# Designs tried in a protein design run: designed miniproteins, single chains. Part 93

Each design is a single chain, and the fold is of that chain. pLDDT is the mean over its residues in the fold that is shown.

## One batch from the design tools (miniprotein)

Design m3224
Fold by ESMFold2-Fast:
Structure m3224 (fold): chain A 99 residues (1-99)
Amino acid sequence: EPIIKLESVDASPDSLTLKFSAPKSYEFIIRSADPSNQVIDKKEGESATFTLPGPNPSVTVEALENGETLDRVHISYDSRRRELRIHNEKTQETQVRQL
């Protein structure tokens, strides 16, 4: 079952704010989706809110328990189309949201 749920999205011209939830407390890690896979931010809890700068962020969000990645979603936003794409790596499902 997917663990990471996207609860809300707030898009401004220069930032994207994403709120995630999970059924219990996890470590949420957000990474750049480029080949560097650089950690952008980390939060622990049943929910995590991340604010991403720029018009077209592309990131990976992971939920970890005891250092083990239990779920991973890829998120990209296209500000020109106002389109958010969410892909869950475990289920292989892609959701597209018009903002």
Scores: mean pLDDT 82

Design m3225
Fold by ESMFold2-Fast:
Structure m3225 (fold): chain A 74 residues (1-74)
Amino acid sequence: MEEEVVKLVEEVAKAAKLSEEATKVLKKIGRGEELSEEDKKILEEDSVADFIASLLEGRPLEEQIRVLKQLLSL
């Protein structure tokens, strides 16, 4: 399930043309990893990545997968 979230994050990041750094931060959220201050600054510099992060934060893994699939359908 964690591997599915990471794969979906990569697909969404590619579709949204996110930087490699922003993509790495979103993968950390998908893995349930704590964000560093440097990671938070990356999200502050990329409004699209920040928006996607806000949709994933605090959600169980199954709901993150659902949200990412919905984003890919847009």
Scores: mean pLDDT 80

Design m3226
Fold by ESMFold2-Fast:
Structure m3226 (fold): chain A 89 residues (1-89)
Amino acid sequence: MRVLARIELELADDSPEARARAVEAVRAAVTANGGELLSVRTEGKHVTAEILAESAEAARATADAVVARLREAGLEVTKHGLSALPLPA
């Protein structure tokens, strides 16, 4: 069952470069996990992404991949969250 997932990130760095890197990490992780990126919003330290994933497990894998990619890039993620809601048939 497909899920609508929201990934919410708080970065230690509020620079435009940090936000751009976070958006790239989201896009790459969504593509790698077979999902669809519906929206990405950035505001100060906050990055919010809405995705369609094939399952709650796929949504979690995508969120984990985003955080891992950001940490590999040397960006500190101070908070992260994932919520997933099943889509109606």
Scores: mean pLDDT 81

Design m3227
Fold by ESMFold2-Fast:
Structure m3227 (fold): chain A 76 residues (1-76)
Amino acid sequence: VITLKDGDVITLKKGETLTVQAPASGGTLTVLSGKVFVRSDSGLFEVLEKGDSVKLAGNETVTLTAIEDATVKFTQ
């Protein structure tokens, strides 16, 4: 599990899966390129494409699965 920090950029190849955790303040994941499936145990379940974003609650753990080669940015 990787703890996200403001300004983090994550690059995933198609088929890769990565589990990340938001800081206590939460934040926003934005897809800069590609396509990503985002899931959490708290009920988040979304497919995000270029330009899409999702808000993460404080300390929320999410799994990112790249449907296509993707780049995602985290901001607080």
Scores: mean pLDDT 85

Design m3228
Fold by ESMFold2-Fast:
Structure m3228 (fold): chain A 61 residues (1-61)
Amino acid sequence: SKEAEIKARIDRLLAEAQARAAALYAQMQTANPQERAAIEAELKRLQAAVEEEVAKLLAET
């Protein structure tokens, strides 16, 4: 069903986003203030992109 396919896509998207966020948090621990600000911006962009993509996938029902 389309619902099962959408769920599988969302699960993959969330797993990939979690892995990317974990890598960014790890970089943040050793980052200087300028690098930290850039990483925080990337994390915020990642969160917004994930929310937007999940909403789009749910709307494809």
Scores: mean pLDDT 84

Design m3229
Fold by ESMFold2-Fast:
Formats: structure tokens, C-alpha cells, sequence
Structure m3229 (fold): chain A 89 residues (1-89)
């Protein structure tokens, strides 16, 4: 289901960011709180997913310098964006 796809991509984004970025940074903390809220919500909204996409994109731009990690993170961000668009339709 679309909600299961959203949950999967949010989990993958969270795992990738936690692997390569300091979780104690305020921007990362805000992202993690939002990700955990979405993962705990049985009915995540396209608005919540849209905000997560914006926050993940900011983290990618500011903290990720490895091109391979950045490519993987951007792929997950685009998947989340596609899911958000399908949820809105």
C-alpha cells in the first residue's frame, strides 16, 4: 500500500542520515522527531511527508559530502516526493 511505501522510505531516510550525520545536531534532531512521528502514525499525511522531504534535503545539502551517499539520499528523497504526490491525488 502507499502508506507502507511511505513508512519504508521514511525508515530508510532515517537509517541513512543516522549512519552519516551527527544525531545531536539541532537540524538532525528535528528531522528525527518528525520521522519518528510519521513512523508511529498509522495514517501519515502528505503534509508530514512533504515536510520530511524538505528537512532531509536541507540535511543532504548541509552535511553530506560523499557523492555516493548524497546520490542514495537524493534517490530516497525523490521516492518520498513521488509517494507524497500520489497521496495528494
Amino acid sequence: SLKEEARRVVKELKELILKYVDPDHPAVKAFLELADRILADPNPTPGELGRLVVEAGAIATEFITDPEVLEKLNELIEKAREIMEKMRS
Scores: mean pLDDT 84

Design m3230
Fold by ESMFold2-Fast:
Structure m3230 (fold): chain A 61 residues (1-61)
Amino acid sequence: MKTVKAVDEDGREVTLKIDNGVAVALDEQGRVLGVARIDPSEIKVGSKVTVSGKTFTVKEV
């Protein structure tokens, strides 16, 4: 499992937990915002990930 830090379109911090090509987006309280399929090899600082129609920008890997 890989954990990365991201921000949503409003600049709010989100945690992305990535395991077996699945990304789970969690808010600051650890609440699940959504789940999406993802290629973990493409996750870098500045990458954009869409989960449940919302775009998150990776800030830390």
Scores: mean pLDDT 78

Design m3231
Fold by ESMFold2-Fast:
Structure m3231 (fold): chain A 90 residues (1-90)
Amino acid sequence: GEEFAEELVKRIYDGIGDLTGIPVESLDDEKFKEAVKEIAKKNGLSEEAAEKLAEGLLEMVKEIKSMKDKSKEELSDFLQEKLAEIFEEI
């Protein structure tokens, strides 16, 4: 449902805000990607891996927002599949 999709997006943005100190209200698409890349690079990822992670996570968030009519189970399956795909490319 929409509630679960909104909660997932919120948790992702809150997590990035907590790790970077950037207010979640300030995280537009470009700042979201920059924040994810900073986190990734601080944790030892290459520039290429950090960019792929940032792009994949932003795409995932946008797709979750479009899946408001999906069940919690369908959203959970999508997250698992999408995260596995992103990490396979890193």
Scores: mean pLDDT 78

Design m3232
Fold by ESMFold2-Fast:
Structure m3232 (fold): chain A 71 residues (1-71)
Amino acid sequence: SEIFDEALELYAELKEQGVPIEERIKKVREFAEKKLEELKKKGKATDEQVEILKKGIDAFLEHEREFEKKL
């Protein structure tokens, strides 16, 4: 998925820039929500596709949050 890949790239860029984990998570969620809303508005994504993408992004972000809290 293009949006999923873009979300992962944004997270990696923010991490490289030294942005704190909670701010990275917030920015990536805001990015994903905006992109998914635009696709729904244009009729280019189904509700099921949006839910799958949201779940995937949230799972990634929660994994990263847990990982950094253990460091």
Scores: mean pLDDT 83

Design m3233
Fold by ESMFold2-Fast:
Structure m3233 (fold): chain A 68 residues (1-68)
Amino acid sequence: SLDLEGAARAIRIHVADKFGVPAEEIEVDVEGNRITVRSEDEELAQAAADYLRRAFAGQGVTVEKEVV
C-alpha cells in the first residue's frame, strides 16, 4: 500500500523546519503525484509551494497551494 499519510507527514515536518514555523501551521496532503500545501499565511503557502516545486523538480510531481 502507498503510505500517503507518512509521505504527507514527512513533507510537512521538512517544510516547517525549512521555514522555521511550527508544523501545526502547515497542512500537507499527498494524492498520487499531487502535493497540496495549506496555510493561513499566504506568503508561507506561496514560499512552501515554490520550495516543494524546486525540491521535486523533474520527478513528475504537481504542487498546489491553498490559503485557509
Scores: mean pLDDT 81

Design m3234
Fold by ESMFold2-Fast:
Formats: sequence, structure tokens, C-alpha cells
Structure m3234 (fold): chain A 83 residues (1-83)
Amino acid sequence: MGPAPGLEYVHPQVLQTIEAVGGVENLKDYDITIVGPNDGTAEQAAKILKKLGAKKVTVEYGKPPPGKQVEIDREKKKVTIYL
């Protein structure tokens, strides 16, 4: 279950991704990979990003390394989100 998946309760990493790409309008230009647990959290984050305009979002299941939240490669137009 976890916290409510509403906009106010979206993972901080989703908001950090929006800021990192320069705003929601730029999400469509990035290949986004979400790495997270098999509990539906990664799928919920992917749905939110797609509703905000992201075109390419991939979900991968795994344990993120401690302290990692969002990694951006602006040259390759790639973002990795760790939940």
C-alpha cells in the first residue's frame, strides 16, 4: 500500500526528475528508466510521468544503491530514477 499515490504524495524523485529536465514540457524528450521494488511503486511513478507528458518510460525491478535518487545524462537525454 504505502503512502497515497496522489500528486502530493508522489515520490520526491519524480519531482526531482521534472526539475532536472527543466520542466514537465521536456519530459517527452528524455528516455526515463525507473528502478524500484516489485510493489507497484515504480509502475505508479511511470503512470504519473506519462500523464505529465513523458513518452518513453521503462520500469526495472531492483534495489537502488543507498543515497541514489535521480541520475540525469543531458547529452544522451536519459534519466534514471531510483525508488
Scores: mean pLDDT 74

Design m3235
Fold by ESMFold2-Fast:
Structure m3235 (fold): chain A 59 residues (1-59)
Amino acid sequence: KIDKIAETLSYMLNIPLETARKIVENLLSGKMSYSEIAEMLGLSKQTVRNAFEIALKQV
């Protein structure tokens, strides 16, 4: 399940799959917020949230 979410995020955000897996794990465990991930990737919080919500619907 996590792998499918990570694959979708990797594709949507154009980031490496390993980076996407770490992001998914940190979001699900509450270690990182959408804002922190957006800052790390140089994207808007809304872009990160939308991509993650779409990825979750794939599972």
Scores: mean pLDDT 79

Design m3236
Fold by ESMFold2-Fast:
Structure m3236 (fold): chain A 95 residues (1-95)
Amino acid sequence: SKRSEARKLLLDLLERLGRLSENDPELQKVVEELSYKLQQVFIDNRNASTEELLDKIIDVLRETLKRVQELPPSPEREEAIKLIEETIKKLEEIK
């Protein structure tokens, strides 16, 4: 299902971001906040349509993208930006 595909994409994203942030406390904080916000979106939108849920997820990812972009650049942060952008694109394609 579209919801199952979205969950798989988000779990993969969080795992990859977790690895990228292991030696970057500022990025780690952003990733931990993303994980929490995504969990809250799924809870709050349990009875929402798939389209509404995906829109809320994309909003959270766009906020996270902006936060990473505001950090000083590094190779790990550049890869994090790319992963978030690619995940947003894939979620928009699922809708």
Scores: mean pLDDT 89

Design m3237
Fold by ESMFold2-Fast:
Structure m3237 (fold): chain A 66 residues (1-66)
Amino acid sequence: GPVPEFTPEQEADLKEVLRTVKEVMDETADGDDAAIAQKLREKAEQYRKEGRENVADMLEKVADAA
């Protein structure tokens, strides 16, 4: 069927997102959703400056969902 598969590059970007989310959650284990969202947006901005737009976009989506 026309189901997209993750490329190795997309899988690497997803792993980086999951790692970053875990780091933020570990730092804010007793924090509220707003604190988590703020830290995720800060990390997303850093990744954009590094040219890692896919990681940044995914982190912003996670922050918006929190």
Scores: mean pLDDT 75

Design m3238
Fold by ESMFold2-Fast:
Structure m3238 (fold): chain A 95 residues (1-95)
Amino acid sequence: GSDKSVVEHAVEIRKKLEEEAEKTNDPRLKEAGRVFLRYAQSKYLDLVNEGKPITKETAIKILKDAAEYALSRVDLTPEEKEIFKKIVEEEIKKL
């Protein structure tokens, strides 16, 4: 399988969101990426501490839940929400 952990995928998503934020000069995508990564890392750590396996399905669920959480916390424009969703969806395809 892929040697990348769910946390490494979450870091890549955040990096792409920061790149889009720099391009648009809007800090909201950068903030959404920060919230997203923090949530994903927290959920990953909870599962590791409980001795639960991180399957592909679990990794996808963490990334999707983290995206929904970030979208609920940061007031993104409709265009920024579509960029965010596209970045998450493309990274999930690599799993």
Scores: mean pLDDT 85

Design m3239
Fold by ESMFold2-Fast:
Structure m3239 (fold): chain A 92 residues (1-92)
Amino acid sequence: MLALVEEARRRVEAARSLEEMERILEELVRELRERVEELLAAGAPEAELRALQAELARALVPLVELYLEALGLDPAALAEARAALARMLASG
């Protein structure tokens, strides 16, 4: 999972348009969500799942920040988006 985030980060940093960044982030979020759901279905311990979600949230924040900065959002909107991303990973 972290390798997917790192690859997506390089792709986002190299992206020249908002549409390209958005597509990369949407693909990444979908893949990560599917993998988390597979772990949940396999009965992985809750503590391990929470640790993984926390690691993914930290790794994804820079990617989301790059996209939101490209959109011209202010720091308050960035903070809210970070919180929303963390909640999605915790509940997904």
Scores: mean pLDDT 74

Design m3240
Fold by ESMFold2-Fast:
Structure m3240 (fold): chain A 86 residues (1-86)
Amino acid sequence: DEALKKIREIEEEIRREAAALAAAEPDPAARAPALRELLARGIAKSFVILGYEEEEVQKLLDAEPGLSPESKELILKAYREILKEK
């Protein structure tokens, strides 16, 4: 499954970028906002690869228990920005 392979590539990219963030800012609390954005972008990229439209992404996020409104907004924002950058 090509989509699964691309998702694994995103996971590896996230690990690499998370390590870079840790090297630049050793304080976990100080880097938490950047890490949150990184994770939101990874999730958004996965939705794009799977071919989900914005309406479908919205429904999936709304169905996810324990996901905060702020996290939902970050993921949707990242999804929209990824589509714009193409």
Scores: mean pLDDT 78

Design m3241
Fold by ESMFold2-Fast:
Structure m3241 (fold): chain A 58 residues (1-58)
Amino acid sequence: AAARGEEGAKLGFEMVLKETDLDEEEAERAGEGAGQIAALVPGLTPEQAAKGAVRLSK
């Protein structure tokens, strides 16, 4: 739901920014993707969505 999407987006942004060499713009896009995935996949944790965002940013 919305709260999960928001957590996924924030975690995705922070995780991509801290764990990769991507700049803020790329990290923001990855975070947005993580948020959408976390919201659409009810069984997915925000942390798993953040990992997915790292992969999607490639």
Scores: mean pLDDT 72

Design m3242
Fold by ESMFold2-Fast:
Structure m3242 (fold): chain A 73 residues (1-73)
Amino acid sequence: MAEEARRETREHMERALAEGKASGKILEVGTEALRWVGEQVQRLLEEGDLESARAVEEAGSEGVRRIREEIAA
C-alpha cells in the first residue's frame, strides 16, 4: 500500500524528469508533476490513508528536488 504508492510516485517523477530533459520543457513538466503529487496526497488524505500520503509526499519531494537541480543547471 504505502510502498506501492511510493514506487508509483517515484516512477512518475523519474518519467517526468526524463520527459522534461528530452523536450527542453523542464519547467512545464515539473509544474505538472508537482500538481500531480499534490492531487495524490490530497486524495489519500481524504481517504484517511496517512501512510500512503506520506510515502507519496516523500517520493514526490525527492523528485521535485531533482527537477529543481536540472532547472538550476
Scores: mean pLDDT 82

Design m3243
Fold by ESMFold2-Fast:
Structure m3243 (fold): chain A 81 residues (1-81)
Amino acid sequence: SSLLEEYERRVVGLYVEAMRRLAAAKSAAEVQAILDEFEARLAEIRAEFEREESDPAARAKFAQGVDNVLATLRAEAARIA
């Protein structure tokens, strides 16, 4: 699906930005603030996708992709802190 591919590219863009900002963070509080911000932004993109896509299989695949990115960001945040 071209819609899924478009939203997957947006998630990759957020991942790259989050990783760059985590690398520049100077405190555990700043790391947590960055993580909270990107968790909210990923939740909003997921909500946008679910508004445009009614197929439960496509929704599940996208949710899994978002969850994988969140797990990676949380692991990186824990490594830095």
Scores: mean pLDDT 89

Design m3244
Fold by ESMFold2-Fast:
Structure m3244 (fold): chain A 103 residues (1-103)
Amino acid sequence: SALEEQIIKEVKESSSETLEDLEARLERAREQKPKFIEAAKKALESEEGREKLKKLKEELKEQIKLLEELYKKYKDKDKKVAEVLRAAIELLELALEALEEAE
């Protein structure tokens, strides 16, 4: 709820700048995906690392689900907010995919 309110407020106040920033981050994340996978593989070498990555995957899945519900709510009400939420979802999905590929 607090995260939802914060995301919507930030998006509404700076939607164009926020979208441009997220799209730039998404492109950078795509380029850095192999490095992220290698870092995740290294973390999997220890029990502590495995537990941390499991928790991170659970947190990413919860955040993606939250943003998908917000996207459904706003896709017909505010196209700019919907576009920002879509880009944020894609960024989190890319991170989740990289963690899953590391296994």
Scores: mean pLDDT 78

Design m3245
Fold by ESMFold2-Fast:
Order: C-alpha cells, then structure tokens, then sequence
Structure m3245 (fold): chain A 92 residues (1-92)
C-alpha cells in the first residue's frame, strides 16, 4: 500500500519533470544533486535515514524555489515529498 503510493507519486514527479524544458530539467537535476549532497553529509555525521531524507527534502525545495516558477516548484516538491514520506512510512 505505502510502497504503491510512493511509486505513484514518484512516477508523477518524473513525468512532470520530463515535460519541462531541457533548461528546467537541468535546474531540477542541480537541485537533486544539492539535496543528495546534504543528505549524504547528514548520514556521514551519524544522522538517521529519516533525518537525512528530511534535510535532503528541505534543500531540494529551497533549490527548486530559486530556479522554477512557484507553482511548478511546489508541484514537483509536493510529489517528491509524498513519495519519500510514503516510502519512509512503509519501512516503519
């Protein structure tokens, strides 16, 4: 159930990103790279997987807000957050 919700939200996010211009797709990739770097730093410092994911999501949302229009940034962020939250809940 929760895994299915994570997969659906992830697919919708991927489809939305693929519908963007190549320039916007590169901006999303840069935001993902920044988010993953912050998450990895947190894990290396002994943070839990849940804490690292929360830090990564916060960074991702902040970076998207700098480069995409507010509506598109929010939609991508909400879908990715939903996928991550559902995935984390499935492991609890």
Amino acid sequence: MLREQAEEAGRKAEDLIKSLSPEQQQQVLAAEDAAMAKGKEALAKGASKKEALDIALKTFGEELGKVLDPKTAKEIYDLIRRAVDAFAAAQA
Scores: mean pLDDT 80

Design m3246
Fold by ESMFold2-Fast:
Structure m3246 (fold): chain A 80 residues (1-80)
Amino acid sequence: KLEEAREHAQKAVDALDAGDFDTAIEHLERALKLAVESGDQEALNIAIGTVLIAVGHLIESGDEEARKRLVEVLKKVNEE
């Protein structure tokens, strides 16, 4: 699961760099869920780092809808 979480985190970063927030948030959600399910601290650190990168991109873009989607993903992960 660590490798799967890392793959999804990398795809999220690539999508953020391309300005594709929908794809980025989808991969970020998968990375976070995999990290939480595994209980692996390295996977959690990777997923959290990716969240911080996503927040930076969203602040720069001002995309309010993408920000709302990211918040909903974080709420879902926290409830699990």
Scores: mean pLDDT 77

Design m3247
Fold by ESMFold2-Fast:
Structure m3247 (fold): chain A 80 residues (1-80)
Amino acid sequence: SSFQTLLNAGDVLIEEGKKLTEQFPELEELNKALNEQIDRLKLVRDDEEAFRQEMKRLIALLQEMSKKTKKNIVFVSKVP
């Protein structure tokens, strides 16, 4: 289903976000925001629209992390 595809994409973003917080522990404020947004995304797995909105917020934080670290996070360019 399209919702299952969205959930799977969100799980990939969560995993990549966790890896980034481990790679850049010095970015304390952004790491805190990423972890809080990951937790929010996990809480709304039963609501497609809420999940999509929280996923967009996570993507924005990953984009900011990418900009600060010069890491190319290609998946942040797309929301399914």
Scores: mean pLDDT 80

Design m3248
Fold by ESMFold2-Fast:
Structure m3248 (fold): chain A 83 residues (1-83)
Amino acid sequence: MEEEIKKIEIEAEILESFVYMVRSLYTKSKDKEDAAKLYAKIAKKLGVDVSPADFLKLSLEEATKKVLEYIKKWKEEQLAKLK
């Protein structure tokens, strides 16, 4: 149980780190579409049905916050399955 909890925590930390890397690209007009696609891919892996267009409608701060919220919910769901 403790080992499985640690695995979930590490996976969430890696995903959060990746989100912050993508955030740096989101400020560039030319890379904004690619950043939105990467955010959508993260959300899809977490079981959330969103398109890149949904992130393009948001500010950089809103898009980043939304993806981090999906990671938090995914982490909570994984931890709940262990109990």
Scores: mean pLDDT 78

Design m3249
Fold by ESMFold2-Fast:
Structure m3249 (fold): chain A 83 residues (1-83)
Amino acid sequence: MSSLKKLAQESYELAEEYIKKAREAIKKKDIEEAKKYINEARMYTNVLYNNALKLNDEEFLKKAEEYEEEIKRLEKEIEELEK
């Protein structure tokens, strides 16, 4: 596996993990933890996206787009909890 493909795979796994942790924090109404996990998920999703572009890997690019949309949904849920 190329180093970029390994980094894309690792970023994919970490983005998924932090998205799950953010969902759990939102369910517990822990706004500070939810924001922390969303920031981590965003960081790893950006790494995945950039590496997918360099690899021309359409599957990883699609996964990065799916995670970007999920993160935006979770950010809206956090915003509603702060109202």
Scores: mean pLDDT 85

Design m3250
Fold by ESMFold2-Fast:
Structure m3250 (fold): chain A 64 residues (1-64)
Amino acid sequence: SQEELIATITELTRELKAKIGGPLTDEDARELVRRVQERTGVELPEPENVEEAQKILLRAVLTS
């Protein structure tokens, strides 16, 4: 569901940011999207950068 997807994205983003202690890199963005896909079963494209990852995740939420 949309709520479950939002909760998962929020949780994984929080966990990743806590580990890094700074802004996400492009590699971190790819890992985040991959983890969201694995946990939710939603098919997501691999992002090239943080901005693309944000757009992919937002689109996934909006189309849920």
Scores: mean pLDDT 81

Design m3251
Fold by ESMFold2-Fast:
Order: structure tokens, then sequence, then C-alpha cells
Structure m3251 (fold): chain A 117 residues (1-117)
């Protein structure tokens, strides 16, 4: 269940996820800096410097396309961002403007999610 998955999350994962759920309810209330600050502890823990906005965006992309619960996809999104940046160095703003990069990231999240089943 979502509750069991949530209970298995680290403090940093729970903090980022709780913020993301607030962001989904009131997206106009938060600035990029707020999103960055909320996700930075999680991305720092995973050695993903300057990827806080990218991780938040990855989570939003997969949630938006597949209506999947953020709780279910969080670990897969972290693993997908790690995998993506083994062969990419694109800044966050370039990802926002590039549908092919977005499609690649979505495929990686799906692949990582399938490994967690």
Amino acid sequence: SDDEIYKSLSTEEKSALNFFLKLLKNPDKFKYKDIQNAFKPLTDKHNLPNKALTLAYALALYHGYYEASPVLILKAAINAVKEFYKSHDEPFLRLLGDSELQAELLKLIKKELDKLK
C-alpha cells in the first residue's frame, strides 16, 4: 500500500514528498527557490548536486503523464535521474524546453519503477 511505501522512506524522501504534495495542491504558491530548497537535502544525499529542480520535475512529469502516486514513483525518479546524468549534463532549463530529453527521462523512470516491483 502507499502507506507502507511511505513508512519505508528516509527522512529526506518523506520531507521532499510532503513538499511535492503541497506543490501539487497549490502550484502558484511556490517559487523555484522553494522547490529547490525542499529537494536539495534529498539530491545531496544521492550525490546529485544542483539536480533538486530536475528531480522535482522528473516526479511531476511521470505523475502528470501516468497519474501515478508520487509515493510510488519517488525512488524510481531518483534512480532515473542518476542514470540520466551518467550520459547527460543538460541544465534544468534545457530539460523544460526539450521534449526528446523529457521522453528519455520518462522512459528511465518507467524502467526503474518496473525494477522495484
Scores: mean pLDDT 85

Design m3252
Fold by ESMFold2-Fast:
Structure m3252 (fold): chain A 65 residues (1-65)
Amino acid sequence: MLEEAVQELVEKTGLSREQAIKALELIRKYRDKPKEEIINRLVDELGLSKEQAEAVVEIAEKYGL
C-alpha cells in the first residue's frame, strides 16, 4: 500500500522517492486537518507546487492514507 502510493507519486509528480515519502508522512501527521491546510503545509514545508501537493492528497486518498 504505502510503497505503491510512493511509486505512483514519483511517476505522476516527478518527486524523488524521499520527497514522496515525506509528503505521505505529512499527510498521516495532519490527516485530521482540512484538505486546504494539508496542501498549504506540503507547499510550505516541502517546497512542492500546488499541483504536486494536490496530487499527493489525491493519491493518499486513493490508497487510504
Scores: mean pLDDT 83

Design m3253
Fold by ESMFold2-Fast:
Structure m3253 (fold): chain A 58 residues (1-58)
Amino acid sequence: LEAFLAALQQARDDTIAQIDEVARDSSLSEEEKQFKINLLTIALTGTETVIASTLARL
């Protein structure tokens, strides 16, 4: 469970880094940035929910 939690925290951190990268990408239009950030935010929310559930079981 602890190793699984660490992997989930890494996935969360990676998703946050991807959101920052997309936000700074001058090759993307504002619509493309918003679309990608929205998708990454959904993924981040899912990961955070799994982390919370895992912590509640520890």
Scores: mean pLDDT 80

Design m3254
Fold by ESMFold2-Fast:
Structure m3254 (fold): chain A 79 residues (1-79)
Amino acid sequence: SLAQGQALYDQGQAAFAAGDYGRAADLYTQSARLLSGVDDRLASRALENAGRALERLGRDDEADRLFDQSTALYLQALA
């Protein structure tokens, strides 16, 4: 649902700001799952932010995968 996806996105931002990158990545990824097909632009942004959180943890391969998924959703939102 949109409301639940937005709430998870906001919680992800708070976790990222607090330096809890693992929690931020999980919350953003959950947000993207709920928002995909409902708000692809916000879902794309959530995946991008999850990737940035994973980069802070040195999990670069997982971050790259999320950046690729973010780009795909962004392009779908524009089409």
Scores: mean pLDDT 89

Design m3255
Fold by ESMFold2-Fast:
Structure m3255 (fold): chain A 85 residues (1-85)
Amino acid sequence: SQQEIDQKAQEVVAQVLKEYSLSEAQKQKLYDAVKKAIEQGLSKDTIIEAVRVAHSLKVDIDLVLDIAIKNGVKTEDEIIDAIFG
């Protein structure tokens, strides 16, 4: 349900905020991207790995999550391979 998706998104965002300091605009963008990824069937672990990859590469999390969704990736290496080919 929508309520379950919202709850899972809040849990992922809370976990990310323990590791990274984000502006209010970045927090909102992260929440929206995470919510979309959960709606598309990504696990919390995959989303957290995608956030770490996005942060390390200094790219928008929306782009990394979109690539992860389209390629069904599960690990950091798979996400990197999907981005760089």
Scores: mean pLDDT 76

Design m3256
Fold by ESMFold2-Fast:
Formats: C-alpha cells, structure tokens, sequence
Structure m3256 (fold): chain A 58 residues (1-58)
C-alpha cells in the first residue's frame, strides 16, 4: 500500500513522468520536488516505496 508514503524527486518537465507522478499522488503518495540537477529514476523509486515510507528518486 502506497498511501502515506513520500517520494522526493527533481523537477520533472516530461509529460510521461508528470502523468506517473499524478498517478502516485492519486494513490496517496506525497510528491516533494527538490531543486537539484538530474533525471530521477522513478521506476527504481516506485519499487523502493513498497518497503520504505520515504524514497528519493534523485
């Protein structure tokens, strides 16, 4: 269950990644944007959310 979990990611401009983040928010995940350079590994971060309450996709 992903409800109440937190995902920390970089600023995302890709429509595909934005839709994925919107899907996670609908599942009850809190999305936090950090102003750091880099492309987030969202697939790895989503897998980590199954076992962790807070995950960084930086």
Amino acid sequence: MLKGKTLITTNVTSPELLRLLEDLEKQGVKIVFKNVPGIPNLSKAIKQLLTKDVVEAL
Scores: mean pLDDT 75

Design m3257
Fold by ESMFold2-Fast:
Structure m3257 (fold): chain A 85 residues (1-85)
Amino acid sequence: SFEEILEELAARVREVIARMTAAGAPDEEIVEAVARVVLETVKKHKLSREQQLLAIQVAVDLAEAVDPEMAKRLAERLLAELRKL
């Protein structure tokens, strides 16, 4: 189901943020890694535009809990990629 896809996406995003933050990775690298996870999920499951926006919102909300500036950069990066989907 779509709910299961979002739960798996949320778990992967949390893991990437936690792992890369613990390793001292720059925000730009964390944003790119999270964006890649979201885009892989979109392509693998052939998500509709509405489902893509919900997936982006999940990733952005998780990033905002860690760093609001990282969340803003992630939102800008993912919205730019939507133009190519």
Scores: mean pLDDT 86

Design m3258
Fold by ESMFold2-Fast:
Structure m3258 (fold): chain A 79 residues (1-79)
Amino acid sequence: SLQQQAEQLKQQVKELIEQLRQLARQSTDPKMASLGLFMVTVAEGSIFVSERLSPEQQVQELQNTIDLLKSIIAQMKAQ
């Protein structure tokens, strides 16, 4: 169901948040650390907003958030 898909995507966002926190803690570049922590806040906000949307909109919003977080994680790992 769409509700099950939304819950699975929400769990993926939570896993990416933990990766961002670890990357921020390991970063020796204060700009990268700040970016990681800022993106954690954005991701947590996305989860909060998604819970007020229809199941179809939740799936779309959470997928967009996952794509964004994966891009940022890749950038942090490359630097």
Scores: mean pLDDT 87

Design m3259
Fold by ESMFold2-Fast:
Order: structure tokens, then C-alpha cells, then sequence
Structure m3259 (fold): chain A 93 residues (1-93)
């Protein structure tokens, strides 16, 4: 599913943010949201999963802005944004 792919991309983004020196407290916040999204997906609660993934994306975007330029992190962020936008459109129908 698009939400499962977005979760995987956001997990890769968290690893890249950690490599770039993001604060552990913020990485922990993102990881908690990703864990909640995974649990929601396993329970079939796609709208709840989307909400958690969107919050994780927002925190990651703010962190990346503070860490400076990274092509890999910006690419992963962009892919996650596209996947979540399509998932939201499908779920809103």
C-alpha cells in the first residue's frame, strides 16, 4: 500500500537524519510516530496511520531545514510527501 511504502521511506529518512546529526530526542519523536503508524496499519486503521505519518513527515521536514543540504534526505522527504498526498486523496474518496 502507499501508506506502507511511505512508512518505509520515512524509516530510511530517519536513518539519514541520524547520520546528519539530528538530535536523538527528535529522532525518538519521529520513531514513536512511525511505530504508531505501523500499529494502525496492522489494525486496518488507515486514516489513523496517515495522521501519524503526516506528523512524522512534518517533524522530519523541520529537522532537515536545520541540518543543512542533503540530496538523499531531500529526495526521501519528497518521495514521502508524494506517497502521503496520494494516500490522503484515495482515503478522502
Amino acid sequence: SLLEKALEVLEELVAELERLGAPEEKLAEIRELLAKAEAALEAGREEEALAHLKEALDIARKLLKELGPSFEAELLLGIAEILLAFAERILSK
Scores: mean pLDDT 88

